# Designed miniproteins, single chains, continued (3): the designs that were tried, part 74

Each design is a single chain, and the fold is of that chain. pLDDT is the mean over its residues in the fold that is shown.

## One batch from the design tools (miniprotein)

Design m10561
Fold by ESMFold2-Fast:
Structure m10561 (fold): chain A 71 residues (1-71)
Amino acid sequence: MPPEEVPMEEVVEAYRLEEHGPLVERETVTGSGLGILLYAAATLAANPGKLVEVRALSEKTAELLIYESPE
């Protein structure tokens, strides 16, 4: 597999959440798996104290969901 490409499945798994609070914001991102992975990391860094989930819509499009911490 090309080392510069991250499968969407791996991006989704990297940002998997088991517990979260209420949804705060939703954003749709289009790009490579690596691009989406980096964007999710930047989104998490920009939202201290919140959680980020990545949900695949297609191989090149993902939905980023920002949640409050649980409880």
Scores: mean pLDDT 77

Design m10562
Fold by ESMFold2-Fast:
Structure m10562 (fold): chain A 92 residues (1-92)
Amino acid sequence: SAAAEAKEREEQLEAGAAKLPELLEEVEKKLEELKKKGADQEEIELLEKLREALEKGIKLVEEGKKNGDLELVEEGLLLPLRVAAELAAERA
């Protein structure tokens, strides 16, 4: 049933979306600690990019939920993951 598949997808997206604010808080905390410690500017810039992606992702998720746009919710979830993958590649 298309309705059952849509409900399962919505539940998966909701579970993922709930983790984004927690990840943002962890990144912001680490970023503040690195700035206070005088850590490498490159590490600070990478974390700022991830923070910005998480902030944008959360906004997309909120807009998608408000409008019933599951594609927009998925885009908001994928944006921080794409940025995290790019940052991991830069460190390899």
Scores: mean pLDDT 80

Design m10563
Fold by ESMFold2-Fast:
Structure m10563 (fold): chain A 83 residues (1-83)
Amino acid sequence: SMAELEELIREAERLNKEAIELAKKLEDVKRQIFALMHVIATESTIFLLRRSPQNREQLTKELRQQIKDMRELIEEMKKEVAR
């Protein structure tokens, strides 16, 4: 449903903000770049979902995977920041 998609987009945007804030605290520039590349990829999927409804089913599946990957990345970054 459209409501479920909007909720998924809001969750992705929330995770992107958390990833950016954690990336700012990392000392390793390569790790910062890697985190920001994941943020940009997720933002690109959201942009396509909002603009192009033709591929909505496939893009929604891709966004779900990006959310999962971002959650894992955030957990790793939290451990790195705590070191």
Scores: mean pLDDT 86

Design m10564
Fold by ESMFold2-Fast:
Structure m10564 (fold): chain A 58 residues (1-58)
Amino acid sequence: GEAIKEETIKKVKEIGEKGGLPKELIDGAIYSIENTEVTEEGKENAIKSAEEAAKEYK
């Protein structure tokens, strides 16, 4: 639902910013989430992907 989507966007943005990911990469991820139906599983996957990207980038 919309609440899950908003929470997912907030978490991905926080993780990306703390991890030092480029703004363009964070914005792209958020755009993808906004234009996709987000399930509970999708939320977990998006957060995990953001965490992994932050670790790999640094």
Scores: mean pLDDT 75

Design m10565
Fold by ESMFold2-Fast:
Structure m10565 (fold): chain A 77 residues (1-77)
Amino acid sequence: MEYTVKITGLTEGEAEGLAELAKRLGAEATIERGEEVTVTITGLTEAQAESLALEAKELGATAEIYEDGKLVRTVVG
């Protein structure tokens, strides 16, 4: 099973930090800059997705966890 985490409400530095962490986990990270900074991380295990969602919550951001393209959990910081 592959997990995806979409994180919104981050600063640029926080987004870069989470993207770098994701790459160290062997995952793929995409940063989108618009009205708000969004990071989408794909190729995660369940435990990695939960860990990244917790990090996002600590930063006051919102994380959406997807399992095989299906939204399974939303974590609000």
Scores: mean pLDDT 82

Design m10566
Fold by ESMFold2-Fast:
Structure m10566 (fold): chain A 88 residues (1-88)
Amino acid sequence: MISILVKSGFDKKEFSKEHKEFYERIKEARSDVKKLSDEEIEYLATYVAAVKLKDPSEVGRTLADMLIGAFKTNEVDVEEIKEELKKY
């Protein structure tokens, strides 16, 4: 995953930093989002980090916060999120 995103123009060091931050934030919320597997958290963190690095503005941060909020309601499909984040 990370290797593919770096080939798309993302800086590897910056991507790894953002991925780790979002992975830890989503994992901390896991008690509220118990329906998510570790693999799904990894995928979500990867795509959120990519969005923020493509546009490191408030938009990427807002999207990350909205996704975490949606997961707390257990109403989010990880595959749909991945598809939406590809459009951004």
Scores: mean pLDDT 54

Design m10567
Fold by ESMFold2-Fast:
Structure m10567 (fold): chain A 68 residues (1-68)
Amino acid sequence: SLEDVLKQLQELLEQIRNRLAEEIAKKTMDDSEKLAQTIQDLVDSLNKTIQELKERIEKLAEELRKAA
């Protein structure tokens, strides 16, 4: 159902937030000079996750379109 998909998206978003916070904290502790590289890696990871979310949203849009 739409509610189930939205719940999965919500959970995924929370996991992304937590992973990013942990990675930033971890890298900042290890070496602050490498923070810029860490930010770039995190941006790449975010973009990949955004693409996964985009596919899910596109499927939701398709379901809504069929309901019309």
Scores: mean pLDDT 71

Design m10568
Fold by ESMFold2-Fast:
Structure m10568 (fold): chain A 100 residues (1-100)
Amino acid sequence: SEILKVVSLLLSMVGEIQTIILAAKQGDKKLAEEGLKRLKEVLDELVKLVNDEKVKKLADKILELAEKIAKSKDKKEIDKLSDEISKLLSELVKLINEKL
């Protein structure tokens, strides 16, 4: 089922984002880079399955913010970017639900 694949990818995306945030706050650059790589793979697969330009734009923005988090050494910046990602995640989930 494509729906089950999409749901699995959304859960993986949330998990990788949380890993990146935690790693960045702890100064674990290697874990943050590994999480970022896995996030890219998950987002690419999600975009291919949904095949929607608005979903692709939201995925690109999420990835850009995650890259900024992974490179950040400032906890306040990480918290601000994490809040921005949470809003984009909510928009992405809502949009995908409307397309299914």
Scores: mean pLDDT 88

Design m10569
Fold by ESMFold2-Fast:
Structure m10569 (fold): chain A 100 residues (1-100)
Amino acid sequence: MPSAREIFEEVLRLLEELLERAPLSEDVRKRVRALIEQARELVENDGDPEEVARVVEEAALLIYTEVARRAPELVPEVQARMEEIGRLLREFVRLAREER
């Protein structure tokens, strides 16, 4: 099985792919990048995995909200990616708690 760190890196990869492909304003991109950096800092400092999940979910919700406004035709693709991120986040939280 992958480690909590490996799952977290996959979550970040999926978020960064959404950032590159989704039609987002520069302000939303900056906010999402700040949240990604906050999540990285939490993981590096052995922060609460539930807090890491909340920060990542906030980033994903910002992307979804902007895409729903700007390109509603892309919502199904973004929703599928968010469901994958949510599944990986649940696994990350489970493994991170087991590794402590």
Scores: mean pLDDT 84

Design m10570
Fold by ESMFold2-Fast:
Structure m10570 (fold): chain A 68 residues (1-68)
Amino acid sequence: GRPAVVTTANGAEFEGVALDDNTVKVKIPTNGTVLEVKFDADGNVISVKDLDTGKVYPGELFKKVTVY
């Protein structure tokens, strides 16, 4: 997949990999959590899901996705 960066609500950036034009897989280094982030055509986050537990995180936790 293509390299991607996900920006959080507090301005932190995490590296990820684009799986398709609307989905990025990100590993959070502080806790090892692997997240599936879905985003719209403008890069705004729509949903965040923990791939290990199936838990959904609040949308406001993440703001933006940039795919290279």
Scores: mean pLDDT 76

Design m10571
Fold by ESMFold2-Fast:
Structure m10571 (fold): chain A 68 residues (1-68)
Amino acid sequence: SMSPEQIAHMRENVDSLAESLTPEQLIDLLDVHAETSSRSEEFRELRERARAGTPLREVFEQYAEIVK
């Protein structure tokens, strides 16, 4: 699990990450978690939401909730 400080850091920096990462790179990140995480099904659901056009910021915020 990520620490509360790491989650806060991701939320604070999500705009910079959204500007530097493409949707394809975000999907690749979520794909790795979907294959390796104990919560793989939740990451698969988030990946499909990202593919459906959910804004990058919202996807990162939801990612932070899953990794708690």
Scores: mean pLDDT 69

Design m10572
Fold by ESMFold2-Fast:
Structure m10572 (fold): chain A 52 residues (1-52)
Amino acid sequence: SLSELVSKMKSLTTGQQQRLILGHGLPPGTDLVQLVEDLVKQGKYDEAKKLL
């Protein structure tokens, strides 16, 4: 579910989130959880999964 995807994201350590953010070329300090939630709300589920 969408809630499970977001909850899984929130369970990631700060270091894991930072690695994903930088690995995807996103600006440092990007809120990964919020970005994933926004993509899912827009129906861009594949893009949200790509960030994982």
Scores: mean pLDDT 76

Design m10573
Fold by ESMFold2-Fast:
Structure m10573 (fold): chain A 62 residues (1-62)
Amino acid sequence: DTKEKAKQAAVKVANDGLKNGTSVEDVKRKTKDALIKAGASEDQATRWAQAVGDSVKTQQSL
């Protein structure tokens, strides 16, 4: 399933970014790129990347 592959790729990028202290902007960019490569549309990839970036920012603010 393209959806499952895209989700798995996004989770990997997000977790790697969190572990390495990558900026929110860089996490969003890498997540969006990974989702598009996995077959997600630009619109879906942008929305998911935004959600991931927001989660990272919230975690850093806590």
Scores: mean pLDDT 72

Design m10574
Fold by ESMFold2-Fast:
Structure m10574 (fold): chain A 98 residues (1-98)
Amino acid sequence: SMALQEELEKALARARELLDEANRLVNEVHRAIESGSGSEEEIEKKAEEARRLALEGGKIAGDMSDKTGSVEAAQLASAAYITGAGADVERDIALRKK
C-alpha cells in the first residue's frame, strides 16, 4: 500500500539519522582513546550513547524489514548491529587501558 511505502521511507530516514549519529560518537570515542584525551567517564558515556542510538536505529530498521521485506531496511539493521558492536569494542579498549 502507499501508506506502508510512506511509513517505510520515514522509518528508514530516522534509522539512518540515528546510525549516522551513532557512528559519529564511535569515531569521537576512537579518536579520544587514540589521542589519550578525554575522561574515562566521558568516553564511557559517549560509547553507551552510541550503543543506545545504534540499538534504536536497528530496531526501527529491523521492524520495517519484517513488515515490508525491504532489503534496504535489512541492510540498515545489519549496519546498526555492526555500529553497536564497534561501540562495545571501544569501551572495552578504554577499560583495558586502566
Scores: mean pLDDT 88

Design m10575
Fold by ESMFold2-Fast:
Structure m10575 (fold): chain A 77 residues (1-77)
Amino acid sequence: DEEEKIEKVRYYRELIESGKVSLEEVRKEAEENNDYDVLFSVTALLWSKKTVVAPPGELTPEQLEALEFLKKLESLE
């Protein structure tokens, strides 16, 4: 169900936006939930870049790229 997929993408987007979890943790959770679209996106980012520590409430460039990709998936209704 496409609507259910969008809700899952929104969940991971909020998780990344919170700054409480690393991209690797998001990847692991997506893998456990069989959310392969999110898994491939996060895995690609982990392979291409290193995460940089950001101040609390700020997102790293890698998190911003992941979030932008998830927003693109979310907008596909």
Scores: mean pLDDT 64

Design m10576
Fold by ESMFold2-Fast:
Structure m10576 (fold): chain A 84 residues (1-84)
Amino acid sequence: LPKLSELYEKGLKLLDEAAAAGVDPATIERMRNLLETAFTYAAAGYKDLAEAALNRMSQLARDAGLTDIAEEIEKLKKEAVEIA
């Protein structure tokens, strides 16, 4: 739970970086909803659902041309799923 909260905080910082890079507000809101959904599932132990949500978030970052942010989301995904 504290460790999962740290990963969630890291996810929020990645959203701030995406917004600063010029990603539109609607896409940022979609990414935020996916982050919140993923960590809700992770906290409940639903690994596959948490993984699917973070995969979608990472894909939105890649589609926006933010490869480094997408890579960080994938690292976050692996850690969150292992904790779930």
Scores: mean pLDDT 85

Design m10577
Fold by ESMFold2-Fast:
Structure m10577 (fold): chain A 76 residues (1-76)
Amino acid sequence: SMMDREEARKKAEEALEIGQEAEKLGPKGQMDAGVGALAAGVALTILKMGGPASDALAAAELGLKRAKQGLELAKS
């Protein structure tokens, strides 16, 4: 649905932003931040190619989860 596409886009963008904050704080969590960025990139690619909104949302949610894990590690 259009709502799921907007949610996927927003979550992917948030994942990239959180990943950048994690990188600024130091080397801890870089692996999780990197996986988050890759998953967010997959979500944005699915949206660009007109693929299923559910697949984009799943990728964006994985990206956001991993980016947040990376940020928590970077803060420790």
Scores: mean pLDDT 86

Design m10578
Fold by ESMFold2-Fast:
Structure m10578 (fold): chain A 71 residues (1-71)
Amino acid sequence: SLQERLRQRIEEERKKMREKFPEIKDVADEGGRAGKAAIDEYSSEDGLTVSKKGLQAMSDAMGAGLDRVLE
């Protein structure tokens, strides 16, 4: 399904981030977790809405994590 494909895409981005920046792997993991949770939460919505919600949740979680690391 589209939702499964979106979850897979978030997992791929999490893995790429961990490989590229191992020092912030916890931030990547939290981002992937938040993105997948949003996709599951909004799974009854249309594909565009689910995509936006998933990406926004991942971005928000990673931004908060990076702020903590960079302080």
Scores: mean pLDDT 78

Design m10579
Fold by ESMFold2-Fast:
Structure m10579 (fold): chain A 82 residues (1-82)
Amino acid sequence: SDAVEKAGKEALETVKKVTKDEKAIKNVEEFIEVVKNDKRMTDEQKAEALKGLAESLKKAKTAEEARELAEGGLYSLKAASE
């Protein structure tokens, strides 16, 4: 879906603006992949999840906060898949 691709790109661009932490960036990339491959989610739900991550990352004031948000988001997403 174009909407899912756009939302994923925004989340990745947002984390790169907030931090240069490679682990935070990789966690956002993995979050995008998990969302894109989740067969239980509609394209609308996938776009909303990615937009939610981007909005949370925009509110981060430090590189450490951005890393914690990316890591926590990925952990929550993986836990919800069980």
Scores: mean pLDDT 80

Design m10580
Fold by ESMFold2-Fast:
Structure m10580 (fold): chain A 78 residues (1-78)
Amino acid sequence: MTPEQLETIISIVRLLGDRFGLPREDIERAIEKVRRGEKEVTAGDLRLEILSDNEVLVTYRDADGRERSVRVTILPPP
């Protein structure tokens, strides 16, 4: 994983965490674990799995307490 790909993943985690109303503490904890090279990260109700350099699976509980999963694909530059 390149530094640029890592920063893209971190930006996606922050964006999704904010959108889903996740606690800031859980988001920052997940980001710290990703920065340490962990491919599977759990922080509170947030689970992050780095499937490849281009794909991340984010699992979370929404404001209604329902478990949701979002697969994010990082497109290479054209």
Scores: mean pLDDT 74

Design m10581
Fold by ESMFold2-Fast:
Structure m10581 (fold): chain A 78 residues (1-78)
Amino acid sequence: MQEEDTLLFLETLVEELEKELSEEEAEELRERFEKTTPETRKEFYGYLMELVEKMGEKGEEILKKAYEKAAEEALKRL
């Protein structure tokens, strides 16, 4: 996966998680995303996966939706 595809997936996952989180939690998630650099991206991805795991089955559904939405968006940008 190229840099652009990775960023698209991460942004899509953040957007989907924001819909299920409180306003405060969504703001924290967005701030963390905006502060990520190429060097810290793996750590941010780890944070997202921990958040998804904490949400259980709902988190798994969000992850699947984010993946599908990112794939659709990538196709539209072709």
Scores: mean pLDDT 76

Design m10582
Fold by ESMFold2-Fast:
Structure m10582 (fold): chain A 100 residues (1-100)
Amino acid sequence: MEKKKEEIIEWLYRQMVETSSALAADPEAARVQARGALLQAILAAKEGRYDLLKDLPEDIQKKIKEIAKSLTDEEIQKLRAELAELEARLRERRAEEAAR
């Protein structure tokens, strides 16, 4: 993926994490949730479903629409795979903590 696209995506992740209610209790869970929410928002924007973005701040909506237009299906699948790995690691960590 082009570095400029990665920088925009990382900025969007940071903005979404800061608004997550999970952040105070579990920062890692907040990051995973933010990435999932962003990926769904990007897919919605790519399909023209802007109504699904209405609860996000205007500046975030604008950047999501921008990145959605520039991302290829291959790049989206890569982001989805990276999210799945992070979700799996979070589940393993929580299982280990519960088994103490």
Scores: mean pLDDT 75

Design m10583
Fold by ESMFold2-Fast:
Parts: structure tokens; C-alpha cells; sequence
Structure m10583 (fold): chain A 91 residues (1-91)
């Protein structure tokens, strides 16, 4: 059985993962369907790759039971940085 603390960390990780999936999807749709410069497309590809990598990292941490408050806060910070980078491209 998972402890109440582990359940809460996993719940937060799932929500961060969902946000990362939505961010990656938004970047992907912009690359595929919007008329953008090659420079903006490259920045969107970087955001997409980083979002997928972070989601995969969170999944691995959940599978191994290695989720911590510190790792979760770092993931939340990285998600916010990725959101800001996407916002700058959208203007």
C-alpha cells in the first residue's frame, strides 16, 4: 500500500505530467499548423522535447518510488519556465 504522503506526491506528479502533455501538444500543433519562422519552430521543438523528457522523468520517478518534495518542486519550476518560453513565442 502507498502511504498517504506517497499518494499525494503521485497525485501532484500526475497533474504536472498532464500540464506537460498539454504544453507539448500546444507546441506540436503550432509547429504543424501555424505559419512560423524556422527560428520560432526550432524554439517550439525544444519546448516539445523538454516537456516530453520531463514527463518521462516524472513517470520513471513514480515507477521507482523515488518521488520527493524536492524533485516535484524542481519539476513544477521547469514546467513554469517552459510555459513562459511558449508565451514569449505566442506574444
Amino acid sequence: MLSPEEKELRRRAVLIGASLSMLAMEAYLMIKYEELSEEKKKKLEEIFEEAIELENELHRLMEKGELTEEKLREAEKRLEELKERLKEIKE
Scores: mean pLDDT 86

Design m10584
Fold by ESMFold2-Fast:
Formats: structure tokens, sequence, C-alpha cells
Structure m10584 (fold): chain A 115 residues (1-115)
């Protein structure tokens, strides 16, 4: 189902950020960047939950899409900060996370446009 695809993509993004977090710890990176990744993981969970709620209850789409857009804005800003501070060795993992997020965003956008 579409809900299962969104859940799997959300879980995949979270798993990639958890891997990035572990690598940042191994590299003894500043606590500030690790905290940004922790917040990004929380936002990814919240965005996934809202996307599933929108699919389960189309009557709430207008309300939930505003909330989702606020979280997406915060996500994009945090990702930019993490990308700028992260070492070159972690850029491939960040590229994978960005590609999965783009896939998730395109799917969500198509569903919102059809409602």
Amino acid sequence: TIIDIIRRNGDAVISLFEEIRRELERLNMPQQIIERVDKLIQLAREMTALSIEMLKDPSKVQELVKELNSLLYEYVELMREIRNEAPESLQPLLDEAEALLQTFWMMTKMLANDL
C-alpha cells in the first residue's frame, strides 16, 4: 500500500541518519552537529507520521499539510547546516538521505495534488 511505502521510506531515512550519527560520534565531531542530527531524526519521524495521517483521513489534509510544511522547512534548514559541518567522508550518506527524502517529497506532492 502507499502507507507501507511511506513508512518504509521514512524508516530508511531514519536509519541513514542513525548511521550518520554513529559515524559523527566515532569521528569525535562536536556535540552541536550530533544534536542537529538527533533533531533531524525526530523531524523525520514526525513527518512520516503526519504523511500517514493525511492518507488515513483526507478530511484533515488541509490542516496537516500546513504542519508538514513547517516541519519540512525546519528539516531543510537542519540538513543544510549538517551538510556544511559534516566531514567529506559522510557526504555520500547525506546524499543517500537526500535522495530518499526527494523520493518521499515527490510521492507526498503527487498525493496532495490529487486531493
Scores: mean pLDDT 80

Design m10585
Fold by ESMFold2-Fast:
Structure m10585 (fold): chain A 93 residues (1-93)
Amino acid sequence: SAVEVLREVTERAVAAVPPEYAERVRRLGDEAIRMAERSGTEGGGVVLGRGLSELAEEMRKAGDEKAAKALEEVSDEASRGLDKVIEEEKKRK
């Protein structure tokens, strides 16, 4: 399900960031799940993807380039997982 994919991505992102960013990542995941429940999987994916990209940019500016790249990789994997969920949702009408 979309919620399962978003939750898994959020946990991977938490693991990829320094501890000081973990709560922000969890809040992003919660917002993405709420958006998916209200506006569909694509809305949740956009919220999470944008939030992770913004956080990666902040981490890069702070000198955490390795963590920023890891977060970008998690975001790319999430996009592929959510695309499959969206395709299945369209098939089910």
Scores: mean pLDDT 78

Design m10586
Fold by ESMFold2-Fast:
Structure m10586 (fold): chain A 63 residues (1-63)
Amino acid sequence: MLAKIEELRRLAAEGNPAVQARVPELIAELQKWVEENSSLSDEEKAQKAAEMYAALYEEILAE
């Protein structure tokens, strides 16, 4: 999971257009989820973030 998140950060830093277009949407979605679930533990919030980033990575690589 961490390796997929690091790869997405690397691609975004290198100016990959697909990642740059998708990452802001994912961040907005994650922020909304965290706000709606503010009572959850930091570990549960981190797990959700990791799952969302992993899903985005799989989507981008499938293209």
Scores: mean pLDDT 71

Design m10587
Fold by ESMFold2-Fast:
Structure m10587 (fold): chain A 92 residues (1-92)
Amino acid sequence: MPAGRVTDLAVSPETAKVGEPVRVTARATDAAGAGIPAVVVVLDENGEAVAAARSGPDGVVDTTVVPPKAGKYTAVVIAEGDEASKEFTVLA
């Protein structure tokens, strides 16, 4: 059901080192293209949340996470009617 859409999900860099900041950006919009609130959660390889943030009511996500350990991480952006995810790797 296309009540909402998460687009433009990006993680920069996609390969980081421990202690290096990783920027997560995304946009959440309704079917008319208006911004809607979204939540971003960054999960470690065990599915534990290491960071969380909220968009503004304009649906723009722009947050930075500093991963605490090496491993695979997933940035998940959740809005009404849609979810997008992007993996990134953190090296020791």
Scores: mean pLDDT 82

Design m10588
Fold by ESMFold2-Fast:
Structure m10588 (fold): chain A 84 residues (1-84)
Amino acid sequence: MPKIPGAEVIEITTPDGVKGYVFFSRSREVADKARDYFVNEKKWYVLMYEDKELNTYLVAAGETQEAMDYALAYGVELLDKMKA
């Protein structure tokens, strides 16, 4: 599992067994490093989401586009639960 200082990392597995990752950080610089790692080093699908209410950046990454979309949905749901 990749470790990026200042980020909280969750490994997810999709229902079809494909791996994805969700990174949370309050630092845009740390979130950018997570994104760049997956794009440039791993050549995975990646999206960044900013939650302005929590002042938190979410980076969702997956080996497939579907795994990335699943990781993004999972991460957004976790952020929504933190607001409850």
Scores: mean pLDDT 78

Design m10589
Fold by ESMFold2-Fast:
Structure m10589 (fold): chain A 74 residues (1-74)
Amino acid sequence: AAMEAAEAALRKELTEEGTRYGTEVLLAKVKVFQPELLEDPQKRAELEAEIERLTRELSEKGAEEVVANPEEYE
């Protein structure tokens, strides 16, 4: 319900802003504005796993390099 919508919105924001501002800044925002999501150990673990995965992808490929590839981005 409402919590599922919040999680979907947060995941989309993490993907977009993670590429732009960095994953640590997004995690800090979640801790300040939506600490309830981090109080659930299962949801916290899922969020941390997504953050770790996104950080690895950004580190490996380079966010700007992916955006600069016209074949995949236009």
Scores: mean pLDDT 56

Design m10590
Fold by ESMFold2-Fast:
Structure m10590 (fold): chain A 55 residues (1-55)
Amino acid sequence: PKVETYKLKAGDLFVAKADGTVTITFEDGSTVTLKVKKGDVILVLEDATVTFTAD
């Protein structure tokens, strides 16, 4: 699957372009993994790196 990585700041939005998996890595090294569907919107509340893997 194609993997895309974005560096986002607090208040930025990620919009899923396809069904897939999002891994959010925060500056403290903690991670959150979410299953998303096309059109899902994630609001980033702190600076983070978002890695999207499309299904």
Scores: mean pLDDT 81

Design m10591
Fold by ESMFold2-Fast:
Structure m10591 (fold): chain A 100 residues (1-100)
Amino acid sequence: IDITKVEFPEEVKKILKELVEALKAGDSEAASKAAEELVKALAEAARAGDVAAAFEADIALAFAAMAATIAGDKVTMEALDAALEANREEWARLVAMQTG
């Protein structure tokens, strides 16, 4: 997934950059905090109730989970994977309703 081609709100982009920098620095506490902020921001966007918001949330969470996995931060990875799974269930349901 090419994250640079997805139009995220500036807030989400800043949180993603903060998360990646924390992971690169080995700061698991800062990474976990950034992950929590990302999940909250995306949950609020998804609550606005469109498929595009849910899809953007999936991409952002998948990127963050991959970055945490590469960095070896299992706690942050597990939290992001759980959020990604929950978002994917809602996204898949919305897509299924549109396709039959």
Scores: mean pLDDT 72

Design m10592
Fold by ESMFold2-Fast:
Structure m10592 (fold): chain A 92 residues (1-92)
Amino acid sequence: RYRKEIELIEALRNGDVERAARLARELGATDASIASIAELARAVAEHTDAELEAIVARHEAERTREAVLARLALDVRRNADEAIEKLREEEK
């Protein structure tokens, strides 16, 4: 059922760029979406929560791509477990 989707969220949470890109491809994502998912996984891998919050704060006024990506990476880390549990609930 949602096994690959759950595995993708886990790969994103862990910053596993290669696994996230592979799972997104297997789920039928476009090349542009796969590239965006890989970039998001890399942001999660390269930065701590404190570093991501600092990037958001520093670039908030400029609304840069970097600030948007950092905010999404924080959301992935903080909300991945809830997203995984919701998908598992839908398998019942």
Scores: mean pLDDT 73

Design m10593
Fold by ESMFold2-Fast:
Structure m10593 (fold): chain A 67 residues (1-67)
Amino acid sequence: SSEDLKLLEKAYEESKKHLPEEDIPILDKYYEEILEELKKRELSVEEVVGYTLRIIGLGLDLLLSNR
């Protein structure tokens, strides 16, 4: 529930700390799309965990694309 949402928020904030400023808007847009989805319906714990992993994966992909 709210703790799962806090994990998602932490994943987003940690990913942001490690990204170049130029790539932050890409991560921000993806995170905002997840938050918009959350407003439309209740998400299961599995779905919240899935989004958390996707944020981490996107952060890694953006880091790797810079080299």
Scores: mean pLDDT 74

Design m10594
Fold by ESMFold2-Fast:
Structure m10594 (fold): chain A 74 residues (1-74)
Amino acid sequence: MEQLLQALQDELIDLFPERAEEIKAITDLEELKELAIRLLEKAGRKLSEEERKLILEDPVFLLAELSRFKAETS
């Protein structure tokens, strides 16, 4: 769990460096997933209800979505 939390924080900071301090302050995985959903939606990523559910249930799915968004914005 700690390794997964760190991986999510690193990926989010890479995508949203202006939010690095906010992201680093979150030590709860559930809170970090909620923040990730908000940041992705604010950045224009349209998440379906199914995708939001998968992110909340499977943090590995969130990592894949962050990597995909990063590739699209490069």
Scores: mean pLDDT 78

Design m10595
Fold by ESMFold2-Fast:
Structure m10595 (fold): chain A 106 residues (1-106)
Amino acid sequence: MSKEEFLELAKKAIETGEIEVTDEMARLPLDEVEKAVNEAYKELSKKTKDKREQLLIRLFKALVLQNVAAARYREHPDDPEVRARLAQLGAETQRIIAELEKLEKE
């Protein structure tokens, strides 16, 4: 997946709330997806000063990576690295959701 393709996916997800991971994306090496995602989110995060919007951008990043890692886990369930990464992404997602909930209470 190119950085530009991820930027378009991220923009759509922020605007519509829909996160789509294609079969093509699920076949890419996790490190290549993670690199493209990190580059795209670094650029997106510089464009906003709103804390809620920054958390939403981070949430969509974590959810995209979590869905790709889940697809890898289905193909390679005995891979401890994929399993550990999926757990890390799940924890990050829960942390971001908790921060968003705190903003709703303020």
Scores: mean pLDDT 71

